# Designs tried in a protein design run: designed miniproteins, single chains, continued (4). Part 56

Each design is a single chain, and the fold is of that chain. pLDDT is the mean over its residues in the fold that is shown.

## One batch from the design tools (miniprotein)

Design m14051
Fold by ESMFold2-Fast:
Structure m14051 (fold): chain A 60 residues (1-60)
Amino acid sequence: SMAEERREKLGKAQAELMKKIQAEKPVDINESPAERAARTREVMEEYDRLKKKIEEEIKK
């Protein structure tokens, strides 16, 4: 019950975080493969940095 609710909240929060980060770093249809790779790396690094804060917020 509580564990399931926490997992659902965490999953939703993680998905929202990813969408927010991607919205701040949108795809440019004219970007090179190298630029796309760099942007993707930055998105994942930002996500990893912020996921700990999300986990703590879900806890309280």
Scores: mean pLDDT 75

Design m14052
Fold by ESMFold2-Fast:
Structure m14052 (fold): chain A 58 residues (1-58)
Amino acid sequence: ADAEIVSDDGVDILVALARRALAAGDPERARALLEDMRVSYPDDPRVAPAAAEIEAAL
């Protein structure tokens, strides 16, 4: 899509990396990525639902 992105998609990248960590059987890395997402994007409304999804898979 030819849409200007106001953000750098950091949350989406961290979610993708956390899912890869879970698929690789690395829950510690998934938790670290989840924590980084919470620290780096505390006010992003995408963080809470993504965090719940990742935590449910841990």
Scores: mean pLDDT 74

Design m14053
Fold by ESMFold2-Fast:
Structure m14053 (fold): chain A 63 residues (1-63)
Amino acid sequence: METIKEFLKRIAGINDELADKLIKAGYTTIEKLKKAGPDDLAKVEGIDNLLASAITTAAKLYE
Protein backbone atom coordinates (compact mmCIF):
# COMPACT_ATOMS: atom_id res chain seq x y z
CA MET A 1 0.00 0.00 0.00
CA GLU A 2 1.36 3.43 -0.99
CA THR A 3 1.83 5.88 1.90
CA ILE A 4 0.58 9.49 1.71
CA LYS A 5 4.22 10.68 1.71
CA GLU A 6 5.12 8.41 -1.25
CA PHE A 7 2.04 9.72 -3.12
CA LEU A 8 2.94 13.37 -2.44
CA LYS A 9 6.59 12.87 -3.52
CA ARG A 10 5.39 11.62 -6.96
CA ILE A 11 4.01 15.14 -7.62
CA ALA A 12 6.45 17.48 -9.42
CA GLY A 13 7.67 20.17 -7.00
CA ILE A 14 7.03 18.16 -3.79
CA ASN A 15 10.12 17.18 -1.78
CA ASP A 16 10.34 15.48 1.65
CA GLU A 17 10.01 18.81 3.54
CA LEU A 18 6.84 19.91 1.70
CA ALA A 19 5.29 16.42 2.04
CA ASP A 20 5.97 16.53 5.81
CA LYS A 21 4.44 20.05 6.05
CA LEU A 22 1.26 18.85 4.31
CA ILE A 23 1.00 15.82 6.65
CA LYS A 24 1.62 18.05 9.72
CA ALA A 25 -1.14 20.42 8.48
CA GLY A 26 -3.57 17.46 8.66
CA TYR A 27 -3.47 16.18 5.05
CA THR A 28 -2.79 12.59 6.17
CA THR A 29 -4.93 10.83 3.52
CA ILE A 30 -5.64 11.24 -0.20
CA GLU A 31 -9.35 11.72 0.68
CA LYS A 32 -8.46 14.81 2.77
CA LEU A 33 -6.46 16.21 -0.16
CA LYS A 34 -9.46 15.70 -2.50
CA LYS A 35 -11.80 17.47 -0.05
CA ALA A 36 -9.51 20.45 0.70
CA GLY A 37 -9.17 21.94 -2.79
CA PRO A 38 -6.35 24.16 -4.10
CA ASP A 39 -7.15 27.32 -2.07
CA ASP A 40 -6.90 25.43 1.25
CA LEU A 41 -3.68 23.65 0.21
CA ALA A 42 -2.11 26.99 -0.86
CA LYS A 43 -2.43 28.11 2.81
CA VAL A 44 0.28 25.55 3.73
CA GLU A 45 3.71 27.24 3.99
CA GLY A 46 5.76 26.58 0.84
CA ILE A 47 2.73 25.61 -1.33
CA ASP A 48 1.75 28.13 -4.04
CA ASN A 49 -1.48 28.08 -6.10
CA LEU A 50 0.11 26.19 -9.02
CA LEU A 51 1.51 23.44 -6.73
CA ALA A 52 -1.80 23.27 -4.79
CA SER A 53 -3.66 22.71 -8.10
CA ALA A 54 -1.18 19.97 -9.08
CA ILE A 55 -1.75 18.22 -5.71
CA THR A 56 -5.58 18.33 -6.00
CA THR A 57 -5.45 17.08 -9.62
CA ALA A 58 -3.15 14.17 -8.66
CA ALA A 59 -5.42 13.28 -5.70
CA LYS A 60 -8.57 13.27 -7.90
CA LEU A 61 -6.84 10.95 -10.40
CA TYR A 62 -5.81 8.49 -7.63
CA GLU A 63 -7.85 5.22 -7.70
Scores: mean pLDDT 79

Design m14054
Fold by ESMFold2-Fast:
Structure m14054 (fold): chain A 78 residues (1-78)
Amino acid sequence: MDQQRQNAIELLRGALENLDRGDIDGAIKNAQGARDLAESLGLKEAAEYAQKAVDYAKKGDTEKAKEYLEKAIKVLEE
């Protein structure tokens, strides 16, 4: 696995952990970092899912934020 792809997965997992702890700001920061890495790798679908996770986290919809973080991880692991 590419190191940058692995780093994006780790950031997305960190965002999930942040949401589980109620750290919305930390989750947003980690999801944004993962989006930027996915974009740099040309992985548009993963970047779009990470962006959706950011958007839902900002709206306080933690359930949908987690859903999109998990979708981004799955795409990066395929």
Scores: mean pLDDT 87

Design m14055
Fold by ESMFold2-Fast:
Structure m14055 (fold): chain A 70 residues (1-70)
Amino acid sequence: MLSREELDREVRLALARMYEALGDLFYKQGKYEEAIEWYEKALNLAREAGAPQSYIDELEKKIEELRKKL
């Protein structure tokens, strides 16, 4: 039912969410630089996947808040 391009986008969105979860794990460990790197990877994939603007905004906010701690 989905085109290959649409399936690829869904896979990228799922990967973005996994990368966000990895960022959250590093954040809980106080590893803010690593957390930012994973959130930036998640943000890049989310943008490529055409994710909802609310999700993109959430990732950007997480990155901004962590950069203030550096």
Scores: mean pLDDT 83

Design m14057
Fold by ESMFold2-Fast:
Structure m14057 (fold): chain A 86 residues (1-86)
Amino acid sequence: EEEKKILDKAIETLRQAKELVENGRYDEAKELVEKALAEFEKIDSPAAVQAIMVLRAALRALDMPSKENALKQIDAAIKVLEKLKE
């Protein structure tokens, strides 16, 4: 139950980060992704490990000068988190 709440909040946070990237606000998007990552680092579960992997991939993409790649990695992270919620 608690894990589902963290997944829901992280999905919402990633959707906000996606909008920030679309508007060129990469630093703000990075802060939101880092916040979501920190919440999963508090959980010791297989789902948290998968979430951490995709969130780290999104953070690496945000450090690169490619809006398309950043959006693709954030979308991939959202899809993984939605699947983990099931």
Scores: mean pLDDT 81

Design m14058
Fold by ESMFold2-Fast:
Structure m14058 (fold): chain A 60 residues (1-60)
Amino acid sequence: MTEAEKIIEKAKELAKNEENEEIKLQLEHVIKVLKDLIEEGKVNDSAVEQAKQKIEELEK
């Protein structure tokens, strides 16, 4: 599994258990952005790192 795929799976699990609507929407946005980049073949280390940082912020 790629790093981007791992981030998507983590974000999905967090969103599934999240009760705060704003945080859930932000997690779903991260999933969508990474999924779109993967489908377009444009995923890069910067996008992965930004998504990882965003999820870490939303996790707390």
Scores: mean pLDDT 80

Design m14059
Fold by ESMFold2-Fast:
Structure m14059 (fold): chain A 70 residues (1-70)
Amino acid sequence: SIIDFRINDGPIRSLTISGTYDTRQSIQNRADRMGATVRYDIPSLPNGIIISGSLDFLKPGDTLTIISSR
């Protein structure tokens, strides 16, 4: 699976997702710990989504927008 995302008003980037299953809450908790915001432009996050590394390049004050999953 591929996640399309952007940081702030930056270009759209794509990430192949891997790792353990993440929930919206676990993603939000990681972003909150980093001082960042997560937004979802998709109506629902797929069940059993696996996210790896996409939060590792956030800095305090950043907004990560999840645009699509495919």
Scores: mean pLDDT 64

Design m14060
Fold by ESMFold2-Fast:
Structure m14060 (fold): chain A 63 residues (1-63)
Amino acid sequence: SLAELARQSTLGTLQAMVALGMSPEEAAKKMREVLERDEREAGASPEIVEAGRAAIDEFVASA
């Protein structure tokens, strides 16, 4: 599903940010900002945005 793909892409991006030296909290903050911009400016679907936010929350909880 598109939601599953969005979840996997978000988790991969967060992992890459941490590998490059960001804390999990910093990576989460930056990714939330990206999703908020995509929702406001690119018209990203609610399903995709919700899946991304859920993935961020899970990533922070597991860090």
Scores: mean pLDDT 81

Design m14061
Fold by ESMFold2-Fast:
Structure m14061 (fold): chain A 60 residues (1-60)
Amino acid sequence: GPKIAVALVDAPATSPDELAFRAGDILEVLEEVDENWVLARNLATGETGLVPKSALKVIA
């Protein structure tokens, strides 16, 4: 099934490859890019981008 995480903090996206999200947003983790970053989709907005792993809690 999809790997689901909840955002722990607000992030406005400071570069064009980063995902914008708010604390409590539900994200689908699409790919682990490296040890510190994932590619994720924000299920509220449909946008995709890079997210720091430290900003997420995996819930499913």
Scores: mean pLDDT 83

Design m14062
Fold by ESMFold2-Fast:
Structure m14062 (fold): chain A 98 residues (1-98)
Amino acid sequence: DLKTSYEFLARYYDTLAKKYEAEGKKDQAAIYYLNAGRFYHLAGDYEKAIESYRKAIELAKDNPQLRAEALRNLAEVLEKMGKTEEAQKYRDEADKAA
């Protein structure tokens, strides 16, 4: 089903992200963690989406646009979990990066 396909894609990108992170390729790893988080979010695996987005934020320290994108995606997941104040905090942090 669609959820299973999203979980498969999330795991695929998570594996790529970890490989590129281990190789010191921070920007590429951040992009793959961002993609993994998006697919975990679509699959309804909110905790795994958060973990992946946090990794993307960490690795995109020197890439403001990518970091802002990861922060906004993290905020969307937190809002779906009812964590509205925490979501707003990360949206505000993303706006500072612009």
Scores: mean pLDDT 89

Design m14063
Fold by ESMFold2-Fast:
Structure m14063 (fold): chain A 72 residues (1-72)
Amino acid sequence: AALEAEVRALAEAAAAVLRRARELAAAGASVEEIEARLGAEAREVQARLDRLHARDPEAARAALAAALAAAA
């Protein structure tokens, strides 16, 4: 229950960052512009993923897989 909700929330947050990064890149944004707009949020998502991986590597993999699928 709590872990499933955490996995879902993390997957949604990661997917949102990935979608926005792809949209900016498709619009011709530089790496610096993408980093300036999304870098802090991406680092926060990565920190959450690292913490989940340390606690439950399979849950972290599930969150990443769900994020990649949702961002496609």
Scores: mean pLDDT 86

Design m14064
Fold by ESMFold2-Fast:
Structure m14064 (fold): chain A 80 residues (1-80)
Amino acid sequence: MVDQLIRQGERYYGQGNYDQARYYYQQALSLDPNNSRALSNLGTVYYYQGDYDQARDYYRRSLSIDPNNSVAQYNLSEID
């Protein structure tokens, strides 16, 4: 079920519907708070919405679980 919520979020993200993408990633995290993929995906949504504080927090959380998450590493380094 968690993987299905993440995939739904990714579909909405691909459509540019960041509000729905964020909703589904948050639902995934309510079931699995330590899901590195959902955390980094949610960080990416906040990053593209210009909410760099939230993006930074979610990328840091993702990297605390999976230090090799290259998307989280790169995007976190771009936030000043």
Scores: mean pLDDT 86

Design m14065
Fold by ESMFold2-Fast:
Structure m14065 (fold): chain A 58 residues (1-58)
Amino acid sequence: SKEEKAKAEAIAEAEKLIAEGASLDEALKKADEILEKNGVLDPEVRREVALKVEELYK
């Protein structure tokens, strides 16, 4: 679905930023920007992506 593709893109871009030395806050902001750009405004979906990004940062 479009939502699943947006989630995957958000996580992939956040992971790339983390690998390049970005802070967790920067990675989370980037993920949210990608979700918003793709029209994904559901707080539950945003939370799922945030938790995954936090997991990747650890």
Scores: mean pLDDT 83

Design m14066
Fold by ESMFold2-Fast:
Structure m14066 (fold): chain A 61 residues (1-61)
Amino acid sequence: KPSREEIEKEIEEAMRLIALGVAKVEISHHPTEETLKEALEFLRKMGASEEDLERLREFGA
């Protein structure tokens, strides 16, 4: 049975993926510089990697 720490890490990864998906949807509906900036800052707070942030920048460009 996985440890509590393993479960927490899995949940954090799932939340990161959900946050990335939500950010992409928001950018698609409201393609503005401010929306992209807010999405990038939100993902940074969620612990997203530089690669994830670069992908989001490319998506919002």
Scores: mean pLDDT 74

Design m14067
Fold by ESMFold2-Fast:
Structure m14067 (fold): chain A 100 residues (1-100)
Amino acid sequence: MSEAEREAEARANLEAARELLKEAEELIEKAEEALKKGDVEKARKYLEEALVKLIAAALHVAAAAFLLGADHPEVQELEKRVKEAMKRLDELEEEVKKAE
């Protein structure tokens, strides 16, 4: 792979990861709001949608890490955001389980 091709592919993966992560973070916030209102079913649906987006984001981050190196600042930033979002999702899933 040429340097230019590697940089273009990495940039595309980072951009895709950022958009998916943003969507997942918004869905997690909606799930938290639904739980505060007692809408357990709606919260579960938002968390399921958020999980799909987070898995997709993690795969794009992994692709960027392969192309740029795992120590690249943008890769480390996005890996941290994915881990923080996954932790928040897990905590909300436990709240949903307790509310059943």
Scores: mean pLDDT 88

Design m14068
Fold by ESMFold2-Fast:
Structure m14068 (fold): chain A 117 residues (1-117)
Amino acid sequence: MAREYAARAQAAAARAVETGDPAALVEATRYAAKAHELAVASRRAEDARAAAEALGAVIEAMNAAREAGVDESVFEEVEEILADYEPVPSDADTPFERALARLVSARAELVRLEREL
């Protein structure tokens, strides 16, 4: 299950980069968050790797959306999906910065988990 959600997240993230569709970025974030949840629960190296790669794809899509001038309301929606993730640094003042920090932190957690398994 974790790897299936990771694959869906990567596909949605690629679509977000290719089309500039904000809905695809939101969809990618939801699938990546589910992949992360399932990978942490399963504690399997392959699941952790797939989920980390999915979060990496969402990070790339977030940066592409920011460069394309996508509205902050999209990043607020992404931040809301990630609200239960690790606290962001105190210097993260925008929804984009807070969402990006949470994605980076979640990916780092999965990379550490893979190395321990």
Scores: mean pLDDT 84

Design m14069
Fold by ESMFold2-Fast:
Structure m14069 (fold): chain A 78 residues (1-78)
Amino acid sequence: MELPALPAVPPPPNPEAEQLTEEGRKLFAEKRYEEAAELALEALRLDPWNREAMLLLRESLAELGNYEDADAVLKQLQ
């Protein structure tokens, strides 16, 4: 299986996306999975290449029992 050429580099970290991801991780730790997923989505709107935000979204959706959307996010991480 051959992969297409990868983009040269991911964009530099977006500070707002990083802050949203950190707050989302805090909400996830508090078991507030719906709010964590919302913040992860906002972070991905600012930086679609933020793998930490994608992982947070996947984990939050899985905890909510939304396995179909969690699987779709996992495929984007690969």
Scores: mean pLDDT 73

Design m14070
Fold by ESMFold2-Fast:
Structure m14070 (fold): chain A 71 residues (1-71)
Amino acid sequence: SEKARKLIEEGRRLKEEGMAMLKTAKTIDEINRGIATVLRGIGLIFEAKLIAEKEGDEKSKEEALKELGEK
């Protein structure tokens, strides 16, 4: 399931980018942008889990669940 793997990779990247934004944030708007970026990443990983379940891709499903459990 290429789509699930791509979503996990993109979601992981967005979580990292959002966290980096929060580390350097100096305004409420910057904090909100960082939070939104992290949530977008989590959403992609959740979508990957659903796609992996539908396609019977146990490996990608487990990887997505692991990422969601690390919050």
Scores: mean pLDDT 84

Design m14071
Fold by ESMFold2-Fast:
Structure m14071 (fold): chain A 73 residues (1-73)
Amino acid sequence: MTVEEILARLRDPKATREELEEILKEAQSNPDIPPQLVALVRAALENGLTPEEVASMERVIALAPQARADATG
């Protein structure tokens, strides 16, 4: 399971609690999934996801692959 799939499921209002539990289990055992996403899946299962937590997920993804080498100052 990829980070994009986890984000898609967390953003899908039709995602069942069973699907989120399966994602949590997979994410915990998958070293490619950042621990911040595992924590967000847990939070979604326990309390539901806030707009701030959704934004945090997108920032985690954006920062990892978007390392810029632009030294223009």
Scores: mean pLDDT 68

Design m14072
Fold by ESMFold2-Fast:
Structure m14072 (fold): chain A 95 residues (1-95)
Amino acid sequence: SMIEKVEKILEAVFEAERRLRELGAPFSVLMDIGTLGLAAAMLLHAAKRGMSEEEVKRFIEIILENARRMLETAPPEVQDVLEELIKKIEEILKE
């Protein structure tokens, strides 16, 4: 279901945030991943409250685009975590 997809995305973002904190990522990266997590959590709440599958998918695409933007400006030490996050979100969207 679309709710299950958003839950998986939220879990993936929280895992990425944990790994970024362990790596000592710059504050800008931690702020951006935290904002992404908040967006995913808000989307999950909206999906559970009856937001359409089309609208939920559109917001997942926005979350994915923001993750890609983060990767473009990220220092080399954290790029692998962000690349893995992007790949996970893309895979979830294909289901």
Scores: mean pLDDT 89

Design m14073
Fold by ESMFold2-Fast:
Structure m14073 (fold): chain A 68 residues (1-68)
Amino acid sequence: SVDEAYAEFVRAAGQALRLSGPEDVRDLIRVLGEASGLITGARDEKELAEAYRRAAELLRRYVDRLRS
């Protein structure tokens, strides 16, 4: 559902923000820009749910890079 996909996105975004320091913000903004493009490009509820899941995945990969 869109609600479940949105909740996953919010959790991933919150974690990314909490783990980012001042030097990480530029890369975080780039990832959020990609996420924004997916979400704003969605044409229906199905595409919106897929966009939120994809956005969450991008943010989780960003967090993994911070920890490496």
Scores: mean pLDDT 87

Design m14074
Fold by ESMFold2-Fast:
Structure m14074 (fold): chain A 74 residues (1-74)
Amino acid sequence: GLEELREDIEKLKKKVEELKKKLAEKEEELKKIPEEKEEERKKMELEIEILEGLIALLEGVISFLEKKLEKLEK
């Protein structure tokens, strides 16, 4: 039945946790980049923004799938 959907949701949640860890690591790396290295800082800021966007999208997908799963379990 719906076991595959539950497994997919769990995998997505694990992926979000991994991306959040990577985001934290990149934020720490950004703090270590000197202000004079504007291009390196901008590149890191863009990478952080992309990761934040991906996390938000995946959390949205998880929420959608969880709501769908709740309806199918009724």
Scores: mean pLDDT 84

Design m14075
Fold by ESMFold2-Fast:
Structure m14075 (fold): chain A 60 residues (1-60)
Amino acid sequence: MEQVNEAAILASKDPEAHQRLREAVARHRERMAKEGITDPAERQRLVLEEVRRLMAELAA
């Protein structure tokens, strides 16, 4: 239930970038659980937003 298509590409090029992305996603999931955000639609939206930001930073 995790989508790592882009992360898989990063793992091939930069394993460090991929590891950072994974850690950020895990941290975000923990944060959502702490706040009680269990709605799958909202979870996906927040995760995608975080991934988008991280990907932009890692690509820079």
Scores: mean pLDDT 68

Design m14076
Fold by ESMFold2-Fast:
Structure m14076 (fold): chain A 76 residues (1-76)
Amino acid sequence: AREEAEKLYEEGKRALLAGDYEAAAEKYEEALRLDPESPLAPEALGNLAVAYYRLGEYEKSKEALAKMKALLEQQK
């Protein structure tokens, strides 16, 4: 499960760098579903927010940024 999530985080990052925002969002959503407590989760939430913003999904982008902020505050 964690190994699968880690692979999805990598695939999401590659899709984002390629400008494939739909694929990036899909991969990051699945990675966060499988391992929401991953050390990669804050980075994934930030990148997911970028992908949503580029897709015009502004409310989802805002929600992802809020989740990223909450997670970073909790890690201390």
Scores: mean pLDDT 83

Design m14077
Fold by ESMFold2-Fast:
Structure m14077 (fold): chain A 108 residues (1-108)
Amino acid sequence: GLTPEEERQAQQKLLGELLQQKRYDEFLAKEEARLEEAEELVEKKDYKGFLVLQGYPPDAAATPEVVVQALRGDKARLEILKETLPEEYKPQLEALVLRYEKLIKKLS
């Protein structure tokens, strides 16, 4: 089986391929599904499950601080896309960024 890191790398490659092919609806749907799962794990205080989902090693510290760092990284990745996505997809992208900000504030 794949390690969490290998599974996350495979997912990142797929997401990159969707962007390269201009399959923005599928890309945003996958990002939204992942954020929804992250929100559920945070609500349950399952920080270990969240970090595994993000490809962190099993010995990573499962603290709110580490979860916040991971969420900030995901938010920053999406913010960079504001410069490259077509105008019609920017409102959905901005809505995802705001959901990340809300989740970060909940943990801070």
Scores: mean pLDDT 84

Design m14078
Fold by ESMFold2-Fast:
Formats: structure tokens, C-alpha cells, sequence
Structure m14078 (fold): chain A 82 residues (1-82)
């Protein structure tokens, strides 16, 4: 269901935030790609997540957060490839 997909996305977003806070690029990238794979199961969620990742990437680049920027870029590329 949409509700179950949104819950899984929320859990993966928490993993992404933790990876960024821990400065763990591998964990952050894996979490971002996991978000992409979940969101790609529904076209509306996919479009919403593309916009969210694009906004997040712009914010991370402005802040100079290289780990957040690389993770969000990887997630965005994964999402657009699906």
C-alpha cells in the first residue's frame, strides 16, 4: 500500500540522516539508494522523491555538506534510472 511505502521511505530517511550525522558516506549512499528503490515502486512517490532529492541536494551543496550532497546525488541518479 502507499502508506506502507511511505513508512519504509521514512525509515530509510532516518537511516540517511544517521549516515550523514555519522559522516559515513557508504551508509548515507546506501540509505539514499534504498529510498530511491522504494519510491520507484509508485510513479507519484517517485516524482515527489525526485523533487525532494533535488531540493536536498541544492541545500547540501549550499551548506558544503559533501557527504549529504554525494548521497543525495547517488539517490537521485538511482531514482532517475528506475
Amino acid sequence: SMEELEKKIKEAEDELAQGINDRDLEKAVAAAEKIAEIAAQDEELKEKMIAKFEGGLASAEEAGDKIAAEALQAGLEKLKSL
Scores: mean pLDDT 88

Design m14079
Fold by ESMFold2-Fast:
Structure m14079 (fold): chain A 76 residues (1-76)
Amino acid sequence: MSLEEEIEKLVEEAIEAAKKGDLKKAEELVERAAELAKRYLIEVEGKSEEEAEELAEEAKRRGIEMARKLAEEAKK
């Protein structure tokens, strides 16, 4: 599986966990996806380690926020 496919799978699993109200699992999956996204940015897009780390941290923050909103929506 490519890094891109692995990231997509983790994001799908995070969305599914959030929809089931398992916010902790969703956050853990988002964190793993961000780690792989950092590698993708370096290896595929040619970003520097510093730039990739900043972009991955931003994606992680947004992913956690989205997971939280999805988990809250699932309880309404």
Scores: mean pLDDT 81

Design m14081
Fold by ESMFold2-Fast:
Structure m14081 (fold): chain A 86 residues (1-86)
Amino acid sequence: MVSAEEAQALAEAVARLAAALAREAAKTRPLSAEEIAAIAEEAARAAGARVVDVEVEEVAPGRYRLTVTVEVGGVTATATIEVELP
């Protein structure tokens, strides 16, 4: 059984991976909020988690707030990270 702490750690890992992938992709082309959300879904899938919800908000030019809600073994967890893109 997945614990709430394990689910939370996985959500945070997914958010960090998504932010890192978005920064890398943004080096070659501008990213939309929709593209950042798609990257977060791919990161969750790679980590073995199911995405329940992804929210992307541009809080300042080139700065996005990414909120990822994931489900693992029937447990849900949410993590938020800010990512600055070029």
Scores: mean pLDDT 82

Design m14083
Fold by ESMFold2-Fast:
Structure m14083 (fold): chain A 66 residues (1-66)
Amino acid sequence: MSLEEFKAAALRAADAMKNPEVRELLKQGLEQAKTKEDLYKAIMQALNKATDEDIDAFSAALEAAV
């Protein structure tokens, strides 16, 4: 999977999250990310602020997309 394909999948998976603040944070980070390291960092920052339910929803959606 290319970096751009993974970024698109992660952006789609963010829509599964219910908390708008965490969803917005993740989407902004993903859209600004230019490297794989930036993508990983954006995901980790958002998940650190997310509920277990949002983490599970994001992870399931991302796994289904990749």
Scores: mean pLDDT 81

Design m14084
Fold by ESMFold2-Fast:
Structure m14084 (fold): chain A 66 residues (1-66)
Amino acid sequence: SAAVEEARRLAEELVRAYRAGDMAAAMEHAQRLGEVFARHRDDPEVRAILAEAYAEIGRHATAAAL
């Protein structure tokens, strides 16, 4: 679906910005991804994409702290 494709693109850009240390871009992409989720709360694929993106951010944050 268009929602799944948009969520996946935003999640990819969020993770990329976070890894690059661009917190302003990361916050913008996170807000837009949250808006897609809010519009499609009943879509389990959109929810899974969100969960995967934040899990990846958590892994990167842990690695950066080591």
Scores: mean pLDDT 81

Design m14085
Fold by ESMFold2-Fast:
Structure m14085 (fold): chain A 71 residues (1-71)
Amino acid sequence: DEMEKVKKEMEKLAKEGNEKGLEELYQKAKEEIRERSIKSSTPALGIEQLDELDKIYKEALELIRKLKELK
C-alpha cells in the first residue's frame, strides 16, 4: 500500500515533468526505507523495498523521457 502511494505520486510528478520533485521524492522514500530497516533490525526487508522503489523511480523517469519526446 505504501509503495502504491509512492508510485502514484511519482507518476503524477512525471506527468508534470517535475524531474526535481521526482528526485526529491525518491531520495526521501529511500531514506525512510533505510531508517525503518535499521530500527527493525531487518536489513533484508529494506533491500526488497529499495529494489521496488528503484523500479518505480526508473519507470517514472522513462515516462518523463517519453513525454519529452512527444513535445
Scores: mean pLDDT 76

Design m14086
Fold by ESMFold2-Fast:
Structure m14086 (fold): chain A 87 residues (1-87)
Amino acid sequence: SLEERKERLVQLADEILELAEKYGAPDSLITQLKALRDALEKATPEQLPAVADGLIRAIDQLIDAYKDDPEFVEKLEKIREEIRALR
């Protein structure tokens, strides 16, 4: 359902945010992730794919920034693939 998909995307956004904060990501990216999480909660069905694409772009920024940390990159890639499957 849309509700279950939306709830799972919010959970994934929260997981990314927690990981980003733990790994010391830039404040600008933390702010971007928080805005995307809020956008997910407010998204209509028509808006959801665009917000999910925003999350994927933020994950891509994290992967590029932390490319020398294979464990963090692997976790981010798994989350990214789940987001792709949900949108």
Scores: mean pLDDT 86

Design m14087
Fold by ESMFold2-Fast:
Structure m14087 (fold): chain A 74 residues (1-74)
Amino acid sequence: LSPEEIAEIVYKQAKPVVGEEAARKAAKAVKEAIEEGKSLEQAIVRAANTLLEAGASNEDASRAAAEAYRAIKE
């Protein structure tokens, strides 16, 4: 998957949990992490932290990150 495709999956999985603005921020963070040469796991951790910074609860950030990771691995 390209960084753009990974970011799109993160956006789609996060949006129903955290809303559009937070989901866009998480998707951008994942794309930047992958482009920097970070692993998928490191990129997903960055996405979760970005969601927390955007005001998502720990539960919602963890759920969105886990669902995105599963969707990418399929």
Scores: mean pLDDT 85

